# Designed miniproteins, single chains, continued (5): the designs that were tried, part 98

Each design is a single chain, and the fold is of that chain. pLDDT is the mean over its residues in the fold that is shown.

## One batch from the design tools (miniprotein)

Design m19396
Fold by ESMFold2-Fast:
Structure m19396 (fold): chain A 84 residues (1-84)
Amino acid sequence: SRLPISVYRTKIKELIKNDPELQEIFNSLKGPISDASDKALKFLEEAFKELNIPENQLKVYVDNNYPGALLYPILLKYLEKKKE
């Protein structure tokens, strides 16, 4: 089930609070995906691979220039997995 975007933002912020590089990646995802840094796109690619999500799904977000915030659920799940 999808949580409100503010809840994802709060959870992500807490997980990355001591990581300036992850904060920069997260900040680049606040707008459309075309605004994402190369680091953010590589991070999302690794997240999709690690979560066993097909790469063609990330391509759909990129090709349609969807808001980066739509990827917050995937980003949160990947960050939680990295902290285990």
Scores: mean pLDDT 82

Design m19397
Fold by ESMFold2-Fast:
Structure m19397 (fold): chain A 68 residues (1-68)
Amino acid sequence: LKVTLTLPDGKVYTVEESELEEITTESGTKIGKKKLDENYTVYFDPKQKRAVVLDKEGNVVGIAQATD
């Protein structure tokens, strides 16, 4: 699975699922995490095949659907 993300600063990242670090949330859900740069982190839900980009303040600044 690949996700293409356009950040608010205009940078475009393509992230493969294999590049994501697996973390377990407080709710017990396993998700992928990757820091894109100093300002943005991507979180990936493999069940929904959806990526969410958060800024340093925890605001959602981007959402992308993964393709097979």
Scores: mean pLDDT 76

Design m19398
Fold by ESMFold2-Fast:
Structure m19398 (fold): chain A 111 residues (1-111)
Amino acid sequence: MAPPVLELEPLAPVVHAYLGEPAVLPVRVTNRGEQTVNDVVVEARNEAGELVATAAVGTVAAGASRLGSLEVVPTEVGEHRVTLTATGTGEDGRAASSAPVEVTVVVEARP
């Protein structure tokens, strides 16, 4: 069986947010492989490599896509880069991961 292959696509490459308020990062996870991938989780990390959000997507069947959303609460104003990666486990027990993708979060203070 071919190894599991995950593709991660940010549905909004730029997200506007307010300081201290939740912002949603919508994503699509696609299984490009021939086997089902289980326990798919998307992790978001900041520029320092710290985990800032996770989303449990669950099972993504071979050739299928699933939507997910991560929620981040910004702690600083300005433009911040967040790196997203999807990981899971194939039916054969092999680890699956996507290439990392970047989302820009533009954070403003409320007036």
Scores: mean pLDDT 85

Design m19399
Fold by ESMFold2-Fast:
Structure m19399 (fold): chain A 65 residues (1-65)
Amino acid sequence: DRLVEALRLAAETAARLKETVSPEEAARQAGEELTRAGYGEFAGWLERELRKASAEQLRRAAEQL
């Protein structure tokens, strides 16, 4: 499922970056990583969701799907 993979990638990227950059910058870079990986159709939506929710919440959502 492309959505599950995109959600997992976004959560993992944000979690990795949370200790080195701001949450806003982590969300931006997660969107870029999604586009680079071929999930551009979800990049804008997931960047927006990542700004609202923690990376941990998104990772849990991906695991439950």
Scores: mean pLDDT 73

Design m19400
Fold by ESMFold2-Fast:
Structure m19400 (fold): chain A 55 residues (1-55)
Amino acid sequence: MVSELVAEINRVDDLIRAGKLPGSEGLAQRQELGRKLLEHNREAQERANAELLAA
């Protein structure tokens, strides 16, 4: 899942650089993808911390 989100962010960046997306639209898409990535990482971190405390 994380690799898919990173790939999607890179795809949006490539489209902006190629001039196929307006910067404002591309930035909005990147912001949404970044939020999802941060949320996923936060959940993974909480799970890892719980396992560490249980060990």
Scores: mean pLDDT 74

Design m19401
Fold by ESMFold2-Fast:
Structure m19401 (fold): chain A 61 residues (1-61)
Amino acid sequence: MGPLLEAAREVARTMLTELGWSRDQVIDTLAAALSGLAMLSPEEARRRAEEIVDEVEEELA
């Protein structure tokens, strides 16, 4: 899972900083991708996406 998590973090960072997307938009986008790529339920994918976005936002603060 490490390579997928690193890719998700990089995508989240770009969307939040360079594209100026809202937290909710980035979470929705990552959750959809993680659900497809990692075969997670939509609920599990959203939880992981929220954790990734929280970590990225904390790093950017």
Scores: mean pLDDT 78

Design m19402
Fold by ESMFold2-Fast:
Structure m19402 (fold): chain A 80 residues (1-80)
Amino acid sequence: GRPIDLDAILAKADPELVEKFMKKYNLKGPLYRDLIAYLLGQGVSEEELEKLLKETWEKYKDQPILFPLEVATRYVLSRA
């Protein structure tokens, strides 16, 4: 496995694309921004991220702590 560097992964994300997803799903705060940046920095495509967010948003949009955890879980399972 490659060494884990969270800051370097977050820095790989396109800030414009992060803001696009933040606006589309009406997400606010650093936790959601870091989650979107993390997924993009890991090489998740815009289309894969949109699918993950759309499917997760409908279930957990009213539960701000569970929403990022569910997105992260689905991403891990998709790569296993």
Scores: mean pLDDT 68

Design m19403
Fold by ESMFold2-Fast:
Structure m19403 (fold): chain A 73 residues (1-73)
Amino acid sequence: ESGWHETPEGRKLVINTSGEMTDVALATYLAIPDTTLDLHLVLGGEDPEGVKRSVELARERGFEKVEGVAERL
């Protein structure tokens, strides 16, 4: 599932996908020119390499709080 979630850590945006789908979903959410650098972004998916690459892309885009999980959330 993707969207906004409330967790013990606080509110965050979760994107669940794999490989190329992670890239597409991430690109969609990161298309906003005024990117919020303090947004807590969680990237989950069955492909560890795809998730890792997407975390790197999000950090390049300016997200300060990004984590990747090698499983579907």
Scores: mean pLDDT 61

Design m19404
Fold by ESMFold2-Fast:
Structure m19404 (fold): chain A 91 residues (1-91)
Amino acid sequence: MLAERAKELLEEAKRAIEEGNYLEAIRKAMEAHRLTMEAVEETKDPEEQLKILEEGIKGLEELYKLSKDEAVKETIQELISVLRKKKEEIK
């Protein structure tokens, strides 16, 4: 399912960072973000929407902590910001 695939992509992004492949890490983080947003839009349960957003934010925050490259950090921070805004809209 979309939310599960997003989690898998974030784990793959972490591995890419550990290998120094920052372009691949950005691509996988952006794809994970896209799938997270699609999963939120497709669900009708606000509790499930919040759970998906919280898991996505957590994964991106972990990725941010592992990142040393400024461009990677900027990209991840922007993705986190979008998910946090979406979470506020559901409250």
Scores: mean pLDDT 84

Design m19405
Fold by ESMFold2-Fast:
Structure m19405 (fold): chain A 95 residues (1-95)
Amino acid sequence: KEAIEHLKKALEHLKKAKEAVKEGDKKTAIEHIEEAGKHLGEAAHADPRIAEKLQEALDHLNLAIIALEEGDKKKAIEHIEKAIEHVKEALKELE
């Protein structure tokens, strides 16, 4: 229950991060990526069975931040989308 709620909050923030990247708002995009990361950490703490998959999502979020710092919007979106895929897989595992 708690892990599922955190995964859903992470997905909301990742969708907002993608929109901010498309709008050219790097600061807002990074803030939403960081909030998503916090929720992924809480989900992993609530259910350690998904921790490995959530670490893969976190690795992609770190790469998205690096891409944003380099000005590569396309690469940033690709990494955010990969993180979303891993979060959705974790959610299916718990549902």
Scores: mean pLDDT 88

Design m19406
Fold by ESMFold2-Fast:
Structure m19406 (fold): chain A 81 residues (1-81)
Amino acid sequence: SAIERMEARAAAYARRLSPEARARLEAFVGKIIAAVEAGDLAAARAVLSEFSAWAREHLDEEQVEVVDRLATDLYTLIEES
């Protein structure tokens, strides 16, 4: 399912992130999954945008690149839902 793919993708990228970024990723992915399960794809996209904005404000360029890659993958999975 799209949700299983989102969880697997998030877990894979979490290993490449700082502890702070991993904690934020876990919280944001949980909100995205809840929105997708509710059928609220607009809310899922909004949460994903918030995560990307948080990353640009708080992470270095290397970690922002990791988050941007993950965000692109998650966006695709939301649209396929």
Scores: mean pLDDT 83

Design m19407
Fold by ESMFold2-Fast:
Structure m19407 (fold): chain A 77 residues (1-77)
Amino acid sequence: MLKLSEELKKIIEKFKEGDEYSVGELAEAIGELLKSHLNPETGKIILDEELAKLVGKKELPASSSEILEELEKYITE
């Protein structure tokens, strides 16, 4: 299983490479990825150490806008 940070980077890379995504399609793809890393008992996202540092949060979910902004920074570097 890939780390959450690596899978999120790939989703954002596709968005930035000029494939036409609606905001809804991007949000759905991110939502499905986050669900696959969700702890079903606690309802919290399991973060890898790299993603936790990049988001600047110890726990998700952050707001959708905060997540998108941090993911955008992640792929831009």
Scores: mean pLDDT 58

Design m19408
Fold by ESMFold2-Fast:
Structure m19408 (fold): chain A 94 residues (1-94)
Amino acid sequence: AAPTGTLTDQTVSSDTVTITIENRLDVPAVKVTVRVEQPGLPARTIEKQGLPGQTVELTAEIHGTSTITVELEDLTPGRPRRRVPLGTATFTKA
């Protein structure tokens, strides 16, 4: 099943957003990747490793309208690194 709490488009009052991800891939370890994209600027990437069932928190800075994409990467030894997209949302600073 898709992780509960899929990202939704929203207006925020702060230059920073905290993204909370629960590791639901049933694998020994995951890397959480948050990609922040803004028109005309290079994409920013924030990464953090989590264990099974662990909640991982990442803080991303936004300016104006930013697209945030969250992905999980399976870190299981002996397996190709796989990325699982969790969602994409547009965050607009008020």
Scores: mean pLDDT 69

Design m19409
Fold by ESMFold2-Fast:
Order: C-alpha cells, then structure tokens, then sequence
Structure m19409 (fold): chain A 68 residues (1-68)
C-alpha cells in the first residue's frame, strides 16, 4: 500500500500536533497557548508542506484542546 504525498503530509501534521500538544501540556501551557502555538506552526509550514499538513495540525490541536 502506497500513501500519497498529500496523505503523508496529513499524517505528519497529525503526529506533529499530537507531540506538540503533549509537550505543551507537560510544560504547563494553557490550552489557548498551545492552540496559538499550533496555529503559528501550521501557518509557517503551510508554505512548505501544503494545506493538508496545516489542516491536520489545526484539526488535531483543536480536538485535543476540547478534551482539556
């Protein structure tokens, strides 16, 4: 089974957001601070990894913030 570049970028975005959220929570950041950091990451890297990466980062970060 071969993943497309778009699917790979989406998976990488999901993993990046999950790791980033866990690290932020362990550092004592608020959900709002973690979300703001995730939005900055998504915007910065959208130019390089494309919209699927950025969308996956934001969707995963928002879903995790809702559980806090």
Amino acid sequence: MRLSEEELNRIVGELAAAVFFTAGKNAGKTPEEILADAERLAKRYEKIYGKPFAEAVLETARANAEKL
Scores: mean pLDDT 74

Design m19410
Fold by ESMFold2-Fast:
Structure m19410 (fold): chain A 75 residues (1-75)
Amino acid sequence: SFAQQAADRARALGRAAGLDDATIDELAQLILNSKDDSYVEEALRYLERALEALDDHEKTTEYIQQAKDLALQGS
């Protein structure tokens, strides 16, 4: 399903961003529980932005939190 593919993508992006396993599992679970694909797609875009901003710890943290919030809103 789209949600399973998106959760796998979120796990890959989270690992690349250096997130801990607990945060990666939380993001994946929020995506799997989402009922709206548009929120999931936007959450994945913020995770990609976090990867582009790895040299800026504050900005990376902000993008990851935004991804979590978007995935939760889709639930």
Scores: mean pLDDT 82

Design m19411
Fold by ESMFold2-Fast:
Structure m19411 (fold): chain A 92 residues (1-92)
Amino acid sequence: SAEREKMLEILEEFTKEFSKTWKPKTLEETIEFAANLVRLSGAQFEIKYSKKSDEELRDYAIKVLKDVLETAKKLGYEESAKIAEKALKELE
């Protein structure tokens, strides 16, 4: 659907920008970065291949982006947090 294509584009663009702005400085930050990339990849996979409703997929994408936003804020990645907030507004 057009809604699914839009959700996928938003997550793909966010993941690309996030990968450029998040530069882990410690092992702990590297683990958190890897975990967030896995969550984002999982959300993209679900949107592309799942038979779930567009509403369920949007809720899942929002949850993943909120988790990424909270991690970025906690670790002081202000640019990554700003990009996550923008993506959330586009999905809501």
Scores: mean pLDDT 83

Design m19412
Fold by ESMFold2-Fast:
Structure m19412 (fold): chain A 80 residues (1-80)
Amino acid sequence: SSIQKQLEKLLEQVDKLVEQIKKATSISELSELETELNKITEEIKKLNKQEKDYILHTTSSIHMVGAQVELDIQKRRLKR
């Protein structure tokens, strides 16, 4: 479906943000990445309400949680 293709594209963007988060060297850089992640996460949540595929719901949730965990880890590392 078109919703499935949109979700897959957004999940690709989440994966790229996670890679950037892992490479971030400053708190200001992490703040910009967090803002972008929050925008993509809200878009995924809206599309998930329209998607009936339980597997896609679960996959998107795992990607979103994983990205948030990585952001929290990098914040802790950069705060020392």
Scores: mean pLDDT 82

Design m19413
Fold by ESMFold2-Fast:
Structure m19413 (fold): chain A 79 residues (1-79)
Amino acid sequence: PVPITITFSDGKTDTFTDVDAALEAFKKHLLEVKGKSQLEADIVLGLALIHLGIERVAGASEAEALAALAAFLTKEASK
């Protein structure tokens, strides 16, 4: 599997080999570190999955789509 690297707001980076693990770590960060509600976290996760789907439909490779997902999650984690 293509690695998914997320950079969190504290500068820490974590690398994941599957989307579910990356999304769970990201959701935990939103809830525990950023103080987001479950609804806010679920909306951001839904947007991440929509972006992944759009990239794949537009003809992006799996590696390109997962890199776009990692960039989106890193950007949202920094908010």
Scores: mean pLDDT 78

Design m19414
Fold by ESMFold2-Fast:
Structure m19414 (fold): chain A 87 residues (1-87)
Amino acid sequence: SMEKEIEEIRKKAEKVIEEALKKAKEEGVEVDEKDAAEVEEGKKKAVEAIVKIFELYKNAPNMPDLSEEEREEIERAYKKTLELLKE
């Protein structure tokens, strides 16, 4: 089901984002952490963005009113998402 796929993508996105943040910190990238709440909100927004891109790609065939440019943008975002999730 789509709901199960979304749950799996959400879990993978959370893990990848956490690992990326840890790696960036270890490589000396200064993350300007203003406070813990802002960092957690940013992480949640990133996960939701990944999930939304996945949903858009899966639902695009059922959205005939999408322009060619919009379809290309969705496909590009989806490919970047797959690369991020290593799928």
Scores: mean pLDDT 72

Design m19415
Fold by ESMFold2-Fast:
Structure m19415 (fold): chain A 86 residues (1-86)
Amino acid sequence: ELVEAEATAPAEGDKFLRGSAYAAGMAAVYQAGGDPEKGAELANRFEGKEMDPREAAIQGMKAGGALRAEGTVEGDYVRARAVAPR
């Protein structure tokens, strides 16, 4: 069974905001899969690194178990989408 996940995060920022993009992507995948508690727990453990917010959101979705993930910049925000097993 496959589920769709979507996350939005700021397009610009320092390592802290990039960490938030990663956390948002990971949490979205776990939420779509029916396990938001695990997503929140893992997201709180992310230590931000020098990374583009778009890439951070995609990597977060992959860490959440996404089979495929993509992201685009929409104005001041990054929108990331993923497909993950349930």
Scores: mean pLDDT 65

Design m19416
Fold by ESMFold2-Fast:
Structure m19416 (fold): chain A 62 residues (1-62)
Amino acid sequence: DEAVDYLMERTGLSREEAANIVAALRQNGVLVTRPVLDRLAERLRAGEPVDVDELRALSAAL
């Protein structure tokens, strides 16, 4: 899964952690694109919680 591999590269998360986050986003109707993954990685590196509503709005704008 390219999205899982990309998130691991950007954040240093384990495959299991990255896969769980990506799966949760997809289950919540988020299109997991590069801009969505970049925003997610930024938040995670800043120690901020995952904002599903923000990421869903971003995916809908693409």
Scores: mean pLDDT 79

Design m19417
Fold by ESMFold2-Fast:
Parts: structure tokens; C-alpha cells; sequence
Structure m19417 (fold): chain A 82 residues (1-82)
């Protein structure tokens, strides 16, 4: 639903910031790779929000799924470096 998607999008910035904080103890090269993935996630969160506000729920969900993909890739980089 649109309401469920909106709630998920509202939580995304907090999760991104949590992962950014966790990455601070990792080597600089890993931090750079994580930050690139987190910035891509932020970009897709904004695109998802734009299409959700325009009433295009299908496109909003596609961009949310892309944001989640980049977020999970960032989380995996952090786990592999721990």
C-alpha cells in the first residue's frame, strides 16, 4: 500500500545514518565504498518519494526496491569488514 511504502521511506534515512555510523571504525577504503552505496540508496529514496507524491505507486516501489538493494550492499560490506 501507499501508506506502508511511505512508512518504509520515512525509516530509510535513519537506517542509512546507522550504517554510516557503523562504518566509521572501518578502514578508509571500506568507508568510501560504503558511503558510495549509501549515497545511491539516498538518491533512490528521493526518487521513490517523488513518484509516491505523484501517485505513481509502481515506480515508487521500484525505486524503493533499488534503494533497499544499495542499502543491503552497504550492510554486507560492513559485515564482511568486521
Amino acid sequence: SAEELRTKLEKMPGVIEELREKAKTLPPEVQEKVEKKLKESEKYVELSRKYLEEGNIEKAKEYYDEALKHLLEAAKLIEEAE
Scores: mean pLDDT 88

Design m19418
Fold by ESMFold2-Fast:
Structure m19418 (fold): chain A 65 residues (1-65)
Amino acid sequence: SLEELIKEVREMADKLEDPEVKEETLRVADLAQKLYDEGVKTNNEGNIRRAYDLVLDAKRGLDNL
C-alpha cells in the first residue's frame, strides 16, 4: 500500500548518516503523507497519485545510494 511505502521510506531515512539528507527525506515522506491523507479525505485521485509518485521517487533515490 502507499502507506506502507511511506513507512518504508521513513525507515530507510533513519539509516542515513547525513542529518541534512535524512531531514530532507523525512520532509518528502511528510509531504507524501499529507497529499495521501487529503486525497483520501477529498476523494482526489490526483493528490493520491502525486503522493505515490513522490514516495516512489524518494525510494528510488535511496535505493541508488
Scores: mean pLDDT 81

Design m19419
Fold by ESMFold2-Fast:
Structure m19419 (fold): chain A 79 residues (1-79)
Amino acid sequence: MEEEVRELIKKGKYEEAKELIEKMENPDPRLLYELALGLSLQGKLDEAEKMARLAKERGHPRAEDLIKTIEGIKKIRKE
């Protein structure tokens, strides 16, 4: 499962990676953060924010800065 999520992220298949990671009871905050970055690059800001917030809740040190970046972009886009 974890290796499958990593491979999907590497291939840019972020929606498929999200579906797998959501089935995990204890997802790695690093995978959540990488997924949030990928989703934000695709302009999927609401989904990216959800993944970044979960990464923060699970202790990822960079997640807070990513959340603030996503919120700033959404505010400018009126989303």
Scores: mean pLDDT 81

Design m19420
Fold by ESMFold2-Fast:
Structure m19420 (fold): chain A 71 residues (1-71)
Amino acid sequence: MEILSEEEIIERAIELLKSSDEGTVLAALQGLRSFGKRARIAIPALEERLKTETNPLIRGLLEGLIKELEK
């Protein structure tokens, strides 16, 4: 397998946001946050996850990350 670029790592994190496992979603959110503004490509996926998310902690983290990336 080829070495993942930053864009490929972000895309993998976007895929992990679709997971039913809360720990996996939290790890994906942490990864995207660590990339800062470079993760703006993930905003549509974060908004999509927020539409279906029922856990108030994860909802807060999603909203916070979207707001931070939009600055």
Scores: mean pLDDT 80

Design m19421
Fold by ESMFold2-Fast:
Structure m19421 (fold): chain A 103 residues (1-103)
Amino acid sequence: MDAKVEELIDKVRTVGLMAEALRKAKEGKDKELTEESIREWARAAGLSDEFIKLAERMAELGFSTEEIAEIAREVIKEILENPEMSEEEVIKLLEKKIEEKEK
């Protein structure tokens, strides 16, 4: 797999993991993780502020683990089918998929 494609896929997976962690922190189900520590982890993992905002949006909307996984899976599929996608295009696609799941 192309290194650029792998990097974008890893970023999308990290967004999903961050969204789930933030949701658990907001629900008080994870006492060891604060919203601040999750943001610091995401930045250390190489996420831009735009990816971080998308993870925060999914957590705010109360998306389930299944819904977060589905969004990540659909975006990863598009990256694999369009390996020339930029990070900005991936961000816009994530925004679109989040809006499509919002009621």
Scores: mean pLDDT 80

Design m19422
Fold by ESMFold2-Fast:
Structure m19422 (fold): chain A 93 residues (1-93)
Amino acid sequence: SSELAKLQQEKAELQKEAEKLEKEYEAMRNDPNTKLQDLIKLISELSATYFRLMQLENKLGNKEEAQKYAEKYNKLVDELTKLVRELRKKKAG
């Protein structure tokens, strides 16, 4: 169907985006000069990409792949929550 073709195309584009963001994320995590605000922005973008990939995999019936993206998403959301709290404390003090 046209919907299936659209979902497959969106998945391919999001997978390329995820790969780019994952490389940026690893580079930022290993750079002591990385600003907290920049890391928060990157994790927000990467987690949103994983969430979309999870939804697309579920629509395609790929439940195992959807679960992998859900686990990646949940791990990043937990990290993002902690970093946002840290940033708020630094701005308040």
Scores: mean pLDDT 88

Design m19423
Fold by ESMFold2-Fast:
Structure m19423 (fold): chain A 119 residues (1-119)
Amino acid sequence: SMEEKREEILKLLEENIEILEKLAEQGDREAQIELIKLKAIKFILEKEPDVFVKIEVEYTEETTLDDIADAIMGAAVLFLETKEDKAEYEVDGAKATVEKVEPEELIEELKKLKKELLK
């Protein structure tokens, strides 16, 4: 059911967020970026319980975490406001895309991420 898939996704999000918070605290930039993405996915799911998304962000080595966070959150807010299947938001140095996905796709991506983080 959609409710069972939502519960599995929330559990996988929380588990991955907990691991990423520890890595981010150690100064791992990629973990800091992934943490922002997962928190934005969770934010969307809390506002719209049947809406599952993937978030991609394009940035350079010179892009600050604040600019990456602004791009990701801007895209998430725009996605929720437009009610469309895709939203893009760009700031100087970063472009984020939020796209609606099937819950099964998000479950597989979160399981894959957890496996990589535990290596």
Scores: mean pLDDT 89

Design m19424
Fold by ESMFold2-Fast:
Structure m19424 (fold): chain A 78 residues (1-78)
Amino acid sequence: KKITLVFADGRSITVEVSENLNDEIVAEKVGELYPEVPRELLLKETKGVAEAIKEYAKETEGDEVTIKWSDLRKKYGL
């Protein structure tokens, strides 16, 4: 199952939901879209996001689902 996260500027990342998905993988994908952002800031901003993605995947139907980055963070208290 794939979750697509849309940022405020309209850019997006798509992540495959698996047991090995972690915050570092999410940070890497965000860093590909925002190469100007330092790795340390990416790791801080993505803390808990992998777990939030896994929980959202359980709550939603279909093989591909889209959610705004801000909505995911708000929903899971990030």
Scores: mean pLDDT 82

Design m19425
Fold by ESMFold2-Fast:
Structure m19425 (fold): chain A 70 residues (1-70)
Amino acid sequence: SDDEEIEQLIEILEDKAKKLESAGLEEAAKTLRETAERLQAMKAQKAPLKEVLEVFKKGEKEAAELIDKQ
């Protein structure tokens, strides 16, 4: 179901955030945690999976840019 897919995306973001935080990449970790919170809110509002995936991808791209900036 869409709900289960969204929950999986949230778990991926939270796991990545923990790893980034352990590596001292606090801004990137915060971005992924904020993205996970947005996905949780979107799930509660029954947002279309396509929109959820767009937010997920944007969050990952933003975090990657923060890592590159260091």
Scores: mean pLDDT 86

Design m19426
Fold by ESMFold2-Fast:
Structure m19426 (fold): chain A 87 residues (1-87)
Amino acid sequence: MMEALVEEAYERGRRIAREGVAALLEAARTGDWAAALARNDALVAELGAEVQRLLAEGKEEAAEALLRGVVEEARRRAAEAEAALAA
């Protein structure tokens, strides 16, 4: 059960980062940076709330996996976002 929660948290973190990067790439295409910033603000708030919830429930490994998923996916997507923003 705990192992499944850690895996779910990691994949959720990856999805949050992927969605945030997708919003930035769309803004680079359309010029609508206000929408991309608002979306990323909402995703950061969702991430913070979920981390706090997991920690409050004593699920520290799941909280760590969630953050690790965000960082690892963001790093993979950063080069793609930079390339789009430079275009």
Scores: mean pLDDT 82

Design m19427
Fold by ESMFold2-Fast:
Structure m19427 (fold): chain A 65 residues (1-65)
Amino acid sequence: SMMEKRREEYQKIGREAEKRLVEAGLDPETAQRITTQLVNYSLARNLSPEETRELLDRVTDQLIA
């Protein structure tokens, strides 16, 4: 369904941010926890995929800066 495809897109955004965090030196468990929480927040707030990517990119950049 369209809702399932949308959830998959959000999870993909989360995995991309998780990869960046792990590559920057965060442990995989912490990276997964943070990105999962942000993806769930985005879904709960009905943010678009673009808004979700912007949010995760912003948080990721702050954590690795």
Scores: mean pLDDT 84

Design m19428
Fold by ESMFold2-Fast:
Structure m19428 (fold): chain A 57 residues (1-57)
Amino acid sequence: TTTINRTDTLLESARRFDFGTERSRRRNEELGGSLQDTVDDAERVRKRSLEEAKKLM
């Protein structure tokens, strides 16, 4: 078992949220921007994960 510190875990979570944000952004574009609020919320979550990772660096 590889020991993963908390910083690595938060960075991995941020990467997963980034993937989800990209998917939501593509869908928003397909729907003519009607999901802009959803995209903004996903980006907010991603930024929070990155900020938490930075606190541990």
Scores: mean pLDDT 63

Design m19429
Fold by ESMFold2-Fast:
Structure m19429 (fold): chain A 74 residues (1-74)
Amino acid sequence: EKEEAEAARKTAEGLIAKGKALGDKEAVDMLYKTSDLAFEGAKQAKEEGKDYLAKVLEEMGERARRAAEEMEAK
């Protein structure tokens, strides 16, 4: 449970950092897809009773979406 949440957080944070470093349209698209996958994963985690993992995935999905929106605005 906690190990899965930490692994998911590190993966998402790495993808967000990589996307921000690239700064191109493909990076924006990647971050939106990362957000969608994170929210989908949170939904599955809730169905499995993994509330902590679901919370972490929802937070990461929100951060990825905000990063993509900020990059589009520039």
Scores: mean pLDDT 80

Design m19430
Fold by ESMFold2-Fast:
Structure m19430 (fold): chain A 55 residues (1-55)
Amino acid sequence: GSCESANKADLLQVAKSMKLTSEEDRRSFVNTFMSDCSQGHKEALLQYLSEGLSA
């Protein structure tokens, strides 16, 4: 599916505000936000959030 124009920087700030520090919380966030998106899009966002939240 097309997950257009997800601003990764904005999503990272939201994730930081929600204190999504655990792997499970990040997966839940991505699945909720991008429920209709392809697994590849979800994995890309998960990777980005994991890297951003670790910085």
Scores: mean pLDDT 71

Design m19431
Fold by ESMFold2-Fast:
Structure m19431 (fold): chain A 63 residues (1-63)
Amino acid sequence: GEKEERAARAAREAARLGGESEEAVEEGEKKARIPEGTEGMAQAAAHAAKELGNEELAKEAAE
């Protein structure tokens, strides 16, 4: 919903201001937007982590 979208934007801005790469910022935003139901969220998170090759990086960019 709107709260998840705001969280994604805040995570993106924080990561960018912190000097993160543009790719990491975009992936973090995608991850933060995921919570659209339990099953979809789990699958999307696993997929995003695989694409980045680093689960921790994706998590930090989103949070």
Scores: mean pLDDT 57

